# Designed miniproteins, single chains, continued (4): the designs that were tried, part 58

Each design is a single chain, and the fold is of that chain. pLDDT is the mean over its residues in the fold that is shown.

## One batch from the design tools (miniprotein)

Design m13997
Fold by ESMFold2-Fast:
Structure m13997 (fold): chain A 77 residues (1-77)
Amino acid sequence: LTPAQLAESAAQGLAAADRGIEMARYNGDEETAKRFEELRQRIVDAAAKGDADGLRAAMQELWALHQEMIDKGYTLP
């Protein structure tokens, strides 16, 4: 990834993490919201370090956690 591509990927990840936090909290799942906050911080740290592998790993976990919420039947407000 170029620095520009890494920054764009990180921005998408942060937006997805913020949506995940909102959805988890709306459905009363503070534990899942906290897991998204931890992933959000990992994305911030990976972007700051230029760590493409760390960013990819965090993004994979982010999408898995979103799928977990869908499987639980969670909805956004």
Scores: mean pLDDT 84

Design m13998
Fold by ESMFold2-Fast:
Structure m13998 (fold): chain A 94 residues (1-94)
Amino acid sequence: VTPEEALQEAEEARRLADEHVAKGPDMSIEELTKASRELGDAADRLNKLAEELASQDPSAKEVIDRLRQAADYVNRAADELDGLAVRKYIEQAA
């Protein structure tokens, strides 16, 4: 994988996270759960790309750090969507 391709995937994952979080209040519990899972998968992919790049070019530390930061950002978005799903479930059960 190239640093440029990896950074593009990181930017796309961040946009997806922002879009899902913005739509979250209007989403069903099922949609929130699916979106959270999708973002979790995207974060895992970014971490894998960071590991592959670190193995191929250890000097690309800034790119590797950006990928890991993006993965953390996307994982936090996934957690937020999951938390919103849990809250909606509790409100419906009450």
Scores: mean pLDDT 85

Design m13999
Fold by ESMFold2-Fast:
Structure m13999 (fold): chain A 100 residues (1-100)
Amino acid sequence: MSAAELARELDRLEREALRAWALGDRETFVRKMLEALEVARQLAEQLHPEAVPLFEELERTVRENRDAPLDELLAALQAVMQRHRETWLALQRLVNAEMA
């Protein structure tokens, strides 16, 4: 799929996940969130390959916590994002260095 096609699919999956959440369908929400993270990983592979491990870890975190209470799932996701803060900052610095 092209980057544009992946971006459209990501938007569709995010909307489906939000709809499931609004309806109280936690199982469908988790499934659609995992599908969205896979599409985001593929988009990262095309645009920012170094960010792929971040999306793979987010997907793993959702799978491991799919049956956990919402607060535990959110705490686990926040921990993953915090762990990858330096990787994200390093990526931003590399992009800035190439543009300088």
Scores: mean pLDDT 74

Design m14000
Fold by ESMFold2-Fast:
Structure m14000 (fold): chain A 81 residues (1-81)
Amino acid sequence: SEKKELYELALKAVEEALKEYEAGGSIARVQSLAHGAAELVEKAGGDKETVELLREAAREPAKAREYLEKAKKGIEEALKK
């Protein structure tokens, strides 16, 4: 389904953002990936809490790890349904 595909793309974006963060890479890339994931989750009709966590990761990249890890759990839960 389109909804499942959007969540799978969002999960990949979050995982890439976490890898970029852990590598001490591009802050701009972490922000772009988090923003893109937020848009995908919102399009999928995902919960406001997960979208907000991804938006916060994009706004506060220094704290992105915690926000992205929590958002990842929300996306994984949505994919189990």
Scores: mean pLDDT 86

Design m14001
Fold by ESMFold2-Fast:
Structure m14001 (fold): chain A 80 residues (1-80)
Amino acid sequence: SPEEMQKELLEFLKRAKEEIDRIEADYRAGKITRLQAMMRALAVFGEVAVKEIIMRRQGIELSDEAKKLVEELKKRMLDL
């Protein structure tokens, strides 16, 4: 259902945020290079973009919470 797809998207976005948090922590700790951090962040963002396309193709508008998380993730990726 559209409601379940929205819930699955929100859960995915929360996990994506946690992954970006881990990437930033690893980079700050010197465990990975800036290039490795950027590549991992771009991979996460690519998955977000694919899910946005799927939702759009199904005619499902993102919730305000999902939109906020997407914009936060985009900003954090650009700040790397």
Scores: mean pLDDT 84

Design m14002
Fold by ESMFold2-Fast:
Structure m14002 (fold): chain A 81 residues (1-81)
Amino acid sequence: KVAELLAAAQHLRAQRDIVADSMKKTKERLTKQAKEAEEAGNLEEAEKLRKKAQDAVDSANALIGRLDAQAKKYEEEAKKL
């Protein structure tokens, strides 16, 4: 049923938006902590925090990519019907 495939695609897109929002908040938090570490003269800690931010972004982007790919598959399947 076409409507079910489109509903599944919309659900995946909603999940993607949640992941993207969580990533944004995590990146902002870690970036603030990195700035505070820099101001305190703790450059090593600042670099560790930036690396954690990058790892979080990379993980989130990988998940977003998978969700986007699945959503597109459902949309393509619906269009072929």
Scores: mean pLDDT 85

Design m14003
Fold by ESMFold2-Fast:
Structure m14003 (fold): chain A 85 residues (1-85)
Amino acid sequence: MSAEELLEKAKELLENGKNVGDFVGAGALATQAMEEAGASDEQLMEAGKKAMEAAKKYSMEKDPKKAAEAGAKAALEVAEEVLKS
């Protein structure tokens, strides 16, 4: 599967996700898209860091689904930058 196909599947899961597992899956697909695109270890680590920081701000709201969604979205944004640069 191409990096662009993996990114598209990640976007679909993020947009249509119903539970924490869907959003975790979207983040995993975004990471795999970055790996297929030849992302460096530094880019992969930055995506993980941004995902954790995005999720953390929703932890106080006790909404794990929103936290997972925010994390997946942050990872997807880094993946899009890697694939478009």
Scores: mean pLDDT 80

Design m14004
Fold by ESMFold2-Fast:
Structure m14004 (fold): chain A 98 residues (1-98)
Amino acid sequence: ALPFPVNPDAPSIEEMLELTGGVKSGKREPKMALKAVEAAYNSGKKKLSREEIRSALKDMKDKDTGYDGIIDAVEAYLRNNLGVEIVDDSELSEEERA
């Protein structure tokens, strides 16, 4: 279950991942993307680096499956539904890092 309110007209994280062609049958990949989103929301962070998101999805990338669509979907979801700013790692202060 998601620990945060979402726009009821917005596609779900799983639906968004499917639409980007990242994951059609993976059981682990949607859950890992969801964990990254939940961690961001629960931390109260308004800024996340792409490196933090990619690190949360590292186990998926290690399989050389080209999960770029998953990363893009997670970034879009964080920006559009949770109001989280996605920035380069170099733009985060020490206090804003995980």
Scores: mean pLDDT 54

Design m14005
Fold by ESMFold2-Fast:
Structure m14005 (fold): chain A 78 residues (1-78)
Amino acid sequence: SAALLAEDARRDREATLEKIEEMKEIIENAEKLDKQKAVAKAVAAEIIAAAAVNLDPSARPLLEEARRLAKELEEKLK
């Protein structure tokens, strides 16, 4: 069970980092993107980051970064 939890945590962290990079690209190119697609990706990144924190609390900085990027995106798209 510990091995499965460790694998899930690693996978969720990798997915979180990938989504954070996607969010950075979305923010940089916000004016060129459909607002609905941008928001959907930001929400997905937050969900993945939250799941990662539930498995490993040390992933909290990733969740905080994802939330900050989502807020920047939301402000840019208003």
Scores: mean pLDDT 73

Design m14006
Fold by ESMFold2-Fast:
Structure m14006 (fold): chain A 91 residues (1-91)
Amino acid sequence: DLIEKIKKADPSKATQETIKAIMEILKENPVISISELVKKLSPKFSRSEIYASIKYLEEQGYIVIDEEKGEIISSEEVGVKELEEAVKKVF
């Protein structure tokens, strides 16, 4: 269960590079399945870094997790430009 792995992840293990990579994918795909996002990131990042960064973004309110569909949804209240600026402000 990918959602359970995200819930148990340590958000302090999120990295700037992983967060940027997730946000670049979300820029092109505002709604994406968790499994597809993980597949796109797995060649470059560890699963623990991916889950930690997803949890970090959810806690900051930049994404919402649809547990029934297993999808990540970019917040409609926060546009892509605002998401990109948020990454720069955190790091």
Scores: mean pLDDT 76

Design m14007
Fold by ESMFold2-Fast:
Structure m14007 (fold): chain A 94 residues (1-94)
Amino acid sequence: EKTLSPEQLERLEKLAREAEEPVKEAVKAVPEEEIRKIIEEKAPESLAAKSDLERGKIFYEFLIEVAKKANTEAGKKAKELLEEMIEILEEALA
């Protein structure tokens, strides 16, 4: 089973801490109906995922879609941090 290296995990944890507040602000700015729609679109992919790393990537993709709909500076920052977190997961999945 492919897992994060200690160095990849440390980088991911640091980015996750930086992303926490921007993501919360982005989620708060988006109507629940829009968030529900994004969840419904991503749920089949998440259920079909074979590993926790694949599910994590789908979850970050979901948060990026929410951040895009927020149309705020916090949303832009969240998107940038989440894209970097996805790159770490892609490194582990390669």
Scores: mean pLDDT 80

Design m14008
Fold by ESMFold2-Fast:
Structure m14008 (fold): chain A 89 residues (1-89)
Amino acid sequence: AAEEAYRRAFGTAFAAVAALAAEDLEEARRLGEEAVERAREEALASGYSEETAEAAREGLREGTELGLRAAEERPLSVEEALELARELL
């Protein structure tokens, strides 16, 4: 459960942030940071355990950080970002 929440959150955040950062790096960072801040509270409000909620938040944080780094090296399409996220998991 917690590992699955982390994996899904990481992959989703990496793919979304890497693709968005190719268009606007600053906006991608801002949206990623906002998502991370809300993730734990939203998961807890949805009835997930604290362990699962924290795993999801951590996945979003790490996926966002790595997505921003990937985009800084070269722009990624949504398709390329999704493929890379699958390989990293």
Scores: mean pLDDT 74

Design m14009
Fold by ESMFold2-Fast:
Structure m14009 (fold): chain A 64 residues (1-64)
Amino acid sequence: SLEEVTEFMLEILDKRGLPRSREEFQRLMQEATNEVLKKYPDTPLEVVGQAVGRAADEVRRRMA
């Protein structure tokens, strides 16, 4: 589900800490997305995209 995928992505982001630059943010989001695809390979791309959007918003909130 979208909730499960989003929660898993946020757990990865929590463990890695806040990015210090836009480049680190991009890398962090890509790494988290790759881990999601490894654990949930059959997830529709639309759901993965929504989870990435939600996780990115949360990271931006924490950086503010």
Scores: mean pLDDT 79

Design m14010
Fold by ESMFold2-Fast:
Structure m14010 (fold): chain A 82 residues (1-82)
Amino acid sequence: SLLEKARRLEELAKKVKNPRAKELLLRAAEDYREADRLLRDPSGDPTRATGLALRGIGDGFEAVLLEEKVDPELAKEIFEAL
């Protein structure tokens, strides 16, 4: 679920030393939480939910690229969480 992905990204953010990668992972987690909320809400906007999930994936990929240079194993864990 998007909530489980958000939780995993929040846990991985605790392990990253790069402040930008941490910011990107926390933003991706928040976008996944909001996307999940919109998808579960009968009055929610599914187009907005999709856009938030895609932004979360994009931010996650940027975090993977930043961490790959420092901790390739952590970068792999982030990629698998997206």
Scores: mean pLDDT 88

Design m14011
Fold by ESMFold2-Fast:
Structure m14011 (fold): chain A 63 residues (1-63)
Amino acid sequence: MNVFERAAEALGLPKEVGRRIYEAAKKLAESDVQPEDPIAEIAKLAGVDPETVRRIVAAARQL
């Protein structure tokens, strides 16, 4: 289980939400594009709202 899946569980969210955010972040990191708002791009790619991405990223940094 990756850190985003653990962060999702810590927030009472499905681990699948954390996995989608991880996959979106990985895809963005593999691109040569520097987005103006990385959180918004990850949210778009993962199919979740930007606030959920922010909460999971913040929780992952505390793990």
Scores: mean pLDDT 78

Design m14012
Fold by ESMFold2-Fast:
Structure m14012 (fold): chain A 80 residues (1-80)
Amino acid sequence: AAERKRELALRYVDAAIQALKTSGDVKAFKNALENALNVASKLPEEERQAVLDDIFARLEKEVPEYVPLFKQLVAEKEKE
């Protein structure tokens, strides 16, 4: 169901933010964001946009310095 994919994508992002704050592991953070985008890409357009908006909101609040990184990952995914 789309709801499960949305929850899975957001769980990847929440785990990524926690790992970054506790360990500073930028590579693990980036990999988790890529996994969240891969899950979101399997959703219908409207649901995908809602998940992306939620991810941007969480990053802006918790780790705003990494919002440009996520924008780049989204742009790279859209080129596929």
Scores: mean pLDDT 80

Design m14013
Fold by ESMFold2-Fast:
Structure m14013 (fold): chain A 99 residues (1-99)
Amino acid sequence: SVDSLSDEEIKKVLKAMSPEELRIALDYALTSDEQLDVLARYIAKNLKDVKEKLIEALKGSLLTQEGWKRLYDAIMKHLTSEEEKKLLEEVFKEAGLKL
């Protein structure tokens, strides 16, 4: 399962993804709470490395404000520092989420 990937393997996968591939992964993840939590945890662990790609993926997304808020909240749960939480807020605000 996706949960069996090491932090280094997850980082490599996220770095290798195009913004379009990340957008597809986000759309798929929003179909279930379990898939959303898994993807959200991986994004949270690698937020600094995937920031620009995540902004591009979200700007290209057709997600509703409710879908974006659900994703935002799922990622926020896995962030440990105030610096990372502020970074996530900046990413989603730049993408167009009303917080």
Scores: mean pLDDT 76

Design m14014
Fold by ESMFold2-Fast:
Structure m14014 (fold): chain A 95 residues (1-95)
Amino acid sequence: HMLDEAIRLLRETLEKAIEEAKKDKNKGASVFAEGLYRVAKLLREAGHIETAREVLQLALDATVKAEHGSQDEAIKAIREAGERALRLVEEAKQS
């Protein structure tokens, strides 16, 4: 299932982005945004256009928070946005 691939990619992206954010918050946010863009691509290909748009908005919001916050705030924003994105993709899979 294409959404299983999206969930796997999202989990990998979240782990990688948090690891990078611990060293450089802006690099972590960049890795997160790139990964969520790829997840959104898979969602669009699967026909979940609205969910893809919500996932991209989560990436943008987390990037803005990371740029304006501390390293700990950036890690928290990435984690919260990633968890939200995971729930959205899992809900789309059940539909």
Scores: mean pLDDT 85

Design m14015
Fold by ESMFold2-Fast:
Structure m14015 (fold): chain A 64 residues (1-64)
Amino acid sequence: SSKLKQELVKQYEQETQKYNDLANKYEDLAQKSSPEKRKEYILKSASYTIKAIGYSASKIAALS
């Protein structure tokens, strides 16, 4: 139904925003960290970016 579709879109938007915020947080930490710690933060940022992309794609699919 249209209502369930709209609710799913909102949930996917919220999850996308959450993971984008986490990705940005860890990217900022990577820039401020020593070379030894930087890799861990870069990997965490990349992981959250992939999750955000996944939810964004799910939103596009739900809108179709």
Scores: mean pLDDT 88

Design m14016
Fold by ESMFold2-Fast:
Structure m14016 (fold): chain A 73 residues (1-73)
Amino acid sequence: DEELKKRREALKEAFEGGLELMEEWGFPQEVIDLFKEYSEKILEAIEDQEEMNKLLDEMRKKLKEMAEKIRAE
């Protein structure tokens, strides 16, 4: 499926760009590792919209928790 392949490549580029910016801006290693882990899982689940949505929700919750901990320090 050409459309699915196009979506996967676009999402992969977005994740790789985000990861590079996080590394350049000196984000905590825990945040970088979490983003990398969930990015790979989401890309693998690209054909399963329900699984992808669950992974996105889980990633958002974990990233928010980490951001709040960093801000509190």
Scores: mean pLDDT 78

Design m14017
Fold by ESMFold2-Fast:
Structure m14017 (fold): chain A 59 residues (1-59)
Amino acid sequence: GSARTKRIADALRAAGQFSLPLAELMRLSKVSRSTVYELAKNGEVTIRDGEVSVAPVVD
């Protein structure tokens, strides 16, 4: 849900990165691997070559 997507966005912002490796993102955002894949299925995040980014809104 949006709260988990917000955690992922906050982790990326804190790291100063547009994407993070899945394992590092899971550690920083405290979301499970299955949650990240479910958010990707829903279009809330993008997974590419093991790296995760939030949907296409760049602030």
Scores: mean pLDDT 76

Design m14018
Fold by ESMFold2-Fast:
Structure m14018 (fold): chain A 78 residues (1-78)
Amino acid sequence: SAAREAARQKRIEELLEEVKKELREQIDSLYKQGLISKEQAETLRKKLDNAKTISEVSEILRELQKLVAESEARRAAG
């Protein structure tokens, strides 16, 4: 039904905004910890602001996780 589809879309939009908020906070935290650069943080925030789907947010999260892993690997090697 149209009402069921509208309710599903509202739930997805609410989840999307919640995940975006949490991910912005995570980006800022990781930047403060020195695990990502200022340029990387700004690029990820811009991508996040433009993200319209859960899939796009998931790709941004994957990029963030990869950058953190690379930074931690450099710390372990040094």
Scores: mean pLDDT 82

Design m14019
Fold by ESMFold2-Fast:
Structure m14019 (fold): chain A 71 residues (1-71)
Amino acid sequence: MLLSQEEIRERLRELLSKISASTLASLLNPLLQPYSISGAELVGIASGRITPSPELAELLSRALNELERPP
């Protein structure tokens, strides 16, 4: 299931409240191949300063769903 741009921002903000931006980037980058993203870029997306491309948004949606799977 693909997340909307707003759902991606909400999930990133929630995750960034729990773990550091650099840690989140290290968890997401293997799932975002061939893209790579920095912690600063994740903070920018979460704050709405950076709008990810549709392709990156799709990859972020899939990566976030993988990280946030229900137990």
Scores: mean pLDDT 77

Design m14020
Fold by ESMFold2-Fast:
Structure m14020 (fold): chain A 100 residues (1-100)
Amino acid sequence: SAEEVERLKAEFRRLRPQLRNLLAYYKFHNDQEKAEEIERLMAEADELLAKFDAGQVTPEDLERAREVLERMRQAAAEYQKYLDELKNTFRELKKKIEEK
């Protein structure tokens, strides 16, 4: 449906910055395999976005978009775990500094 296409486009755009940050994280840690996986995933999402923006939507594109979105959500969740670990580290450091 048109509503589903707009939701998929919005979700791809929302998750893209998180994947870009995860890509930077993997490159910083010299994890080439994971970096290449995120680059391919972002490229797939960009291709689907371009098709949807052009009004070119097939049932196959919708199925692919749902699969790509799930993979993007998985990647965003991994990045969120990294952020949560950093936040916990900063919280503990702040507590130790404030005790001085």
Scores: mean pLDDT 84

Design m14021
Fold by ESMFold2-Fast:
Parts: C-alpha cells; structure tokens; sequence
Structure m14021 (fold): chain A 123 residues (1-123)
C-alpha cells in the first residue's frame, strides 16, 4: 500500500547521522517506490531507466555540495529535489503514463520533499 511505503521514507532519514547519507537514502527509497508503481501500470523499461538516472543525477549533485562544503547546501538540495520531481513527472508524461499513476507518483514525490524539508530544519 502507498501509505506503508511513505511511512518507510519517514523512518529512513532517521537512521543516518550524516545528513548527506540520510538525503541519499531518501532519494533511493523514493526511486524504489516510484519504480514499484511503474511496474503496477506496465510502464516501459526505458521510462524506468530514465527515472533511475534522474535519481542518480540528484544524488551526485547532493554529494558535490557535501564535498565542496557549500554553505548554501540546504537551499541547493531543496532545489535539486524540486528539479528531480519535475524531471520524473516529465518522464511519465513523455511515456504517456496514465493520469492515476502520475497522481500517485506526484504524491510520493511531494511527501519525499516534505520529509526532506522537516529533516533539514534539524540542521
């Protein structure tokens, strides 16, 4: 159930003391949930590959902010997540995903962004 998967996303960030490891785990869990939804709707493998690539690209950008010790890392990570959300939704529209699937994926992405915002308030 989608609600059970969202609860797993909330718990994942609490496992890590390093904020960048927590945020990476949140992206990975978000991608996992989205791929599961894509499987339920028989979305093409090419679309799944593009979603995985979007998640990997977001993760790389987050690690760059860690390596460079960017003082604006929180603001930049929020922007990365917003761009990740838009990219995933564009991929689904490109592959003519059903409206119900797009709605469910947007719900997962919105909850992921909410978890990120709440997590970042601790830093």
Amino acid sequence: KLKEEIEKMKKIVEKYKNPFNAIQALIDETVRIILKLLDEYNVPEEAKEEVVKAGVDAAIRIRIYEYLKDPNWKENILKVFEEFKERVLEILRKYNAPDELIKQVEEVLDESLKILKEFLEKY
Scores: mean pLDDT 88

Design m14022
Fold by ESMFold2-Fast:
Structure m14022 (fold): chain A 74 residues (1-74)
Amino acid sequence: SLEQEVRDIAKKLGLELENLQSFTIEKDGMKVVAGTARLSEGPSSATRVVIVVGLYDDGTKYTTIIEFTYGKRP
């Protein structure tokens, strides 16, 4: 399953998933599962990882991993 693939990627990266979401992008014939994990958190900033696995109707899979850091508001 796509959920299991996201979990496997998180395990390989040593990340603990905070959530898993599934959705369909019907226009593109794509099923998607996205998981998020906290990588670091400080008083002024936080870093998270988003792991996305998609499956097209033709059986083609894609994987995107996004790491982003953002500032906390006071």
Scores: mean pLDDT 81

Design m14023
Fold by ESMFold2-Fast:
Structure m14023 (fold): chain A 88 residues (1-88)
Amino acid sequence: MFEQIKQEVDELLDKALENKDNPSLAASYITSAALLVVSALIDGKISEEQAKALLARIYATASEVEKAQGNSADAERFQKLADELKAS
């Protein structure tokens, strides 16, 4: 179950990176990935630790997307969130 959810998240993040020059579309894929993780956690399909690992990947990808769009401040904010989740 975790591997399936991880794969679905990775597919959404790949689509966000493919569309990093389209702010609304990239943001849509990032949001879909985050909702998938939150839903899976609420449904008991993944552990809290697994959810934190996936959310860290989502924030790191959001940082890369924002950086590509010239939004350096938002990129730094998302990278900080990813690093905080990895440290916990």
Scores: mean pLDDT 85

Design m14024
Fold by ESMFold2-Fast:
Structure m14024 (fold): chain A 68 residues (1-68)
Amino acid sequence: MSAEERVAALLYRFAQLRAAGASDEEILAALTAEFRTMSPEEQALARRTAEDLPPRDRAIVLEAIDAV
């Protein structure tokens, strides 16, 4: 899996968790666990991609990366 494919899969999972009605806390925990398995390159790409997300969603993604 390329870094781009892995980041796309992560964002798709985020969107699915939101659609399922998961809380911000549940999403943060799930993303933090996923980021712990990602390379520094994949984490850096995810951080750059998160800048284009809505403020609420961007905050969760960045907090999850910073927790690792």
Scores: mean pLDDT 83

Design m14025
Fold by ESMFold2-Fast:
Structure m14025 (fold): chain A 112 residues (1-112)
Amino acid sequence: MVEDLLEAIDLFNEGRLDEAKKKFEELLKKNPSQSLAALIYEGLSLIYLRQGRLEEAIRYAQQAVILDPDMAERLIAALDRLTKESGGKYAEDVERIKAAIEEVLASGKTLP
């Protein structure tokens, strides 16, 4: 599973977003540990953001934080990095995802 996770990350870094998405979704079906599932949800959130699918990006970001609250700082850092690297292309969508993450942390509630 760790080797499969690294393969999915490599595909994401290569810009092969649909292949990375499929690999992450296949990994979720293998009942990964809670910590691995949180990392997979982080990857899916970033893929959906880059594909312009904001609502899916928000849902996966929230799921990652619900599974591991420490993922909030990591996700926010990754979102800020993506915004800088893209010349601000994702700035507005990133602020919406950050607001959704903060809402989960404030509420302490799990999503269905």
Scores: mean pLDDT 81

Design m14026
Fold by ESMFold2-Fast:
Formats: C-alpha cells, sequence, structure tokens
Structure m14026 (fold): chain A 58 residues (1-58)
C-alpha cells in the first residue's frame, strides 16, 4: 500500500491542526473524528483523503 491508514491519519490530523484559530477548525475536526470511528481500513483511508483534499493540504 502506498500510504497506510496511520500515515493518512497523521496527515489529516496535521491539516486540521493547521486550522486552529479559524472558524472552520471545528467542522473539519468533527469530520476527522468521524473518520477515526470508521472500522473498515479502506473507508477510513478514503475519508482521510477526502478531508485532506477538502482542506487543500496535500
Amino acid sequence: EEETVEELEERARKAVDALKGTPHEPQYRAKFEEARKITDPEERKAAYRELLVEIGYP
């Protein structure tokens, strides 16, 4: 696998953390926490990728 769930989770966490102090942080933090609840690894990876694309942090 090119990127693991753990690698994508770390990238998503950093992207959301970069939004600290903005009005958008709570929305993306909530999406990140929901992605962490996904039990299927591929669904969780897809959720993290979607979050990263939405934030614009590659």
Scores: mean pLDDT 77

Design m14027
Fold by ESMFold2-Fast:
Structure m14027 (fold): chain A 64 residues (1-64)
Amino acid sequence: MEEEQFKMIADMAIGLARLLNERLGPVYDPVIEELEEYKEAGVEKKEEVVALYRRLQAEAAALS
C-alpha cells in the first residue's frame, strides 16, 4: 500500500473508533492511541491498521 493510501485508511479507522467512542464512552481510547501510533510509524504497520479497522467495522455492524 502506498503511503498516501495508508494514511487515508489509518484516518478512516481512527474516525470510526472516535464515532464508537462517542456512542459507548471512552472504551476505544486505547484503540485510538494504538492507531495513531501505527499511523506515525508508517506503512510497515499497514496490516495492524487494516486488522483494527476490520474489527471496528464488525463492532459497528453489530450495533446496527
Scores: mean pLDDT 81

Design m14028
Fold by ESMFold2-Fast:
Structure m14028 (fold): chain A 83 residues (1-83)
Amino acid sequence: MEKLMEEAERLLEESERYGLPVAVAEGEREGLDPEEAEAGFRRALEGARELARQASEDEEKLKEFVETLREDTRRLKEEYERL
């Protein structure tokens, strides 16, 4: 369990690192201010952290959450590398 929580925390940090620049770039394409795009992404990230906390009571749910988070983080990194 502890290792899964540590991985979730690391993936959430990576999602923030790669996702903020991506959210700003995507927001600009849709006519949003950078600050609005960042705020929206930070709210989504906070929601993900809350889901991780809730899943921490169930190892199977936490594994599923971490698998999803790995894929989401990988995609964010790929988008970040294309900026």
Scores: mean pLDDT 80

Design m14029
Fold by ESMFold2-Fast:
Structure m14029 (fold): chain A 70 residues (1-70)
Amino acid sequence: SKFEEYAENLYNIIKENVKKALEAGIPKEEIIKWLEETIEHLKEVAKEHPEYKEIYEKMIEKLKKLIEEI
């Protein structure tokens, strides 16, 4: 669906921003905090859009894995 494509594109933007932040020497703790705040925001948005819950849950899992890779 278009929303799955949007979510995948948003994840790729986040992943690219994390890479650039690491290359710029931003502390890992700051990057992890930003990702954790992003996950919290996505959980709130998922509550407002239960029809997209599975897509948001998949994105949250991918972001949690991204945190583990930092």
Scores: mean pLDDT 87

Design m14030
Fold by ESMFold2-Fast:
Structure m14030 (fold): chain A 57 residues (1-57)
Amino acid sequence: SAALRARAERIADVLLAHRDDPVVRRVAEHNGGLTEADLADRDALIEKLLEILRSNL
């Protein structure tokens, strides 16, 4: 849905704003969350977040 995509975009933008924080990068990588590849591609990150949001509905 458009609302769900907008939410995924907001989350992606917050994560990307902090991607250069070494603590954020390490936590994302080590806790099996988001890889550096996920954080390098905004569109791929949005699609991955959309799947996560849909699976939790």
Scores: mean pLDDT 74

Design m14031
Fold by ESMFold2-Fast:
Parts: sequence; structure tokens; C-alpha cells
Structure m14031 (fold): chain A 64 residues (1-64)
Amino acid sequence: GSLDPALVQEIVKRVNAGDFDGAIDLMRELKERLPGDTGGFDSLIGHFRLTAGEDFAERVREAV
């Protein structure tokens, strides 16, 4: 499914600023908008595993 590009940009901005808790809050909001489609969401987590590290990616996976 398609992710909200404005919300994805805000999540990326928070990750780049080191606001991982704020990024996770927006990842939960993003997941709530797409409860039946995980493809785009899983791809975004994969992107963050490469850019922010595995610890952050696992925190997102556990939190949502």
C-alpha cells in the first residue's frame, strides 16, 4: 500500500534529529492508517534499519 508521504517525511525528520520516541509515535499513527497492509510499512522499517540502525528498527517493530 501507499504511505502518507507527508507523515513519512516527518518520521524521517524526527529520526534524523535523534527523536526516536517521537518517530515511533508517528510510526504507530502510520500503522493505524494502514492496519491491513504492511508492505510499505515493512519497507520503511527496513530503510530505517539501514539509516538509523537495527536497535531503532526493532523498537519500531516491538512498539507497533
Scores: mean pLDDT 76

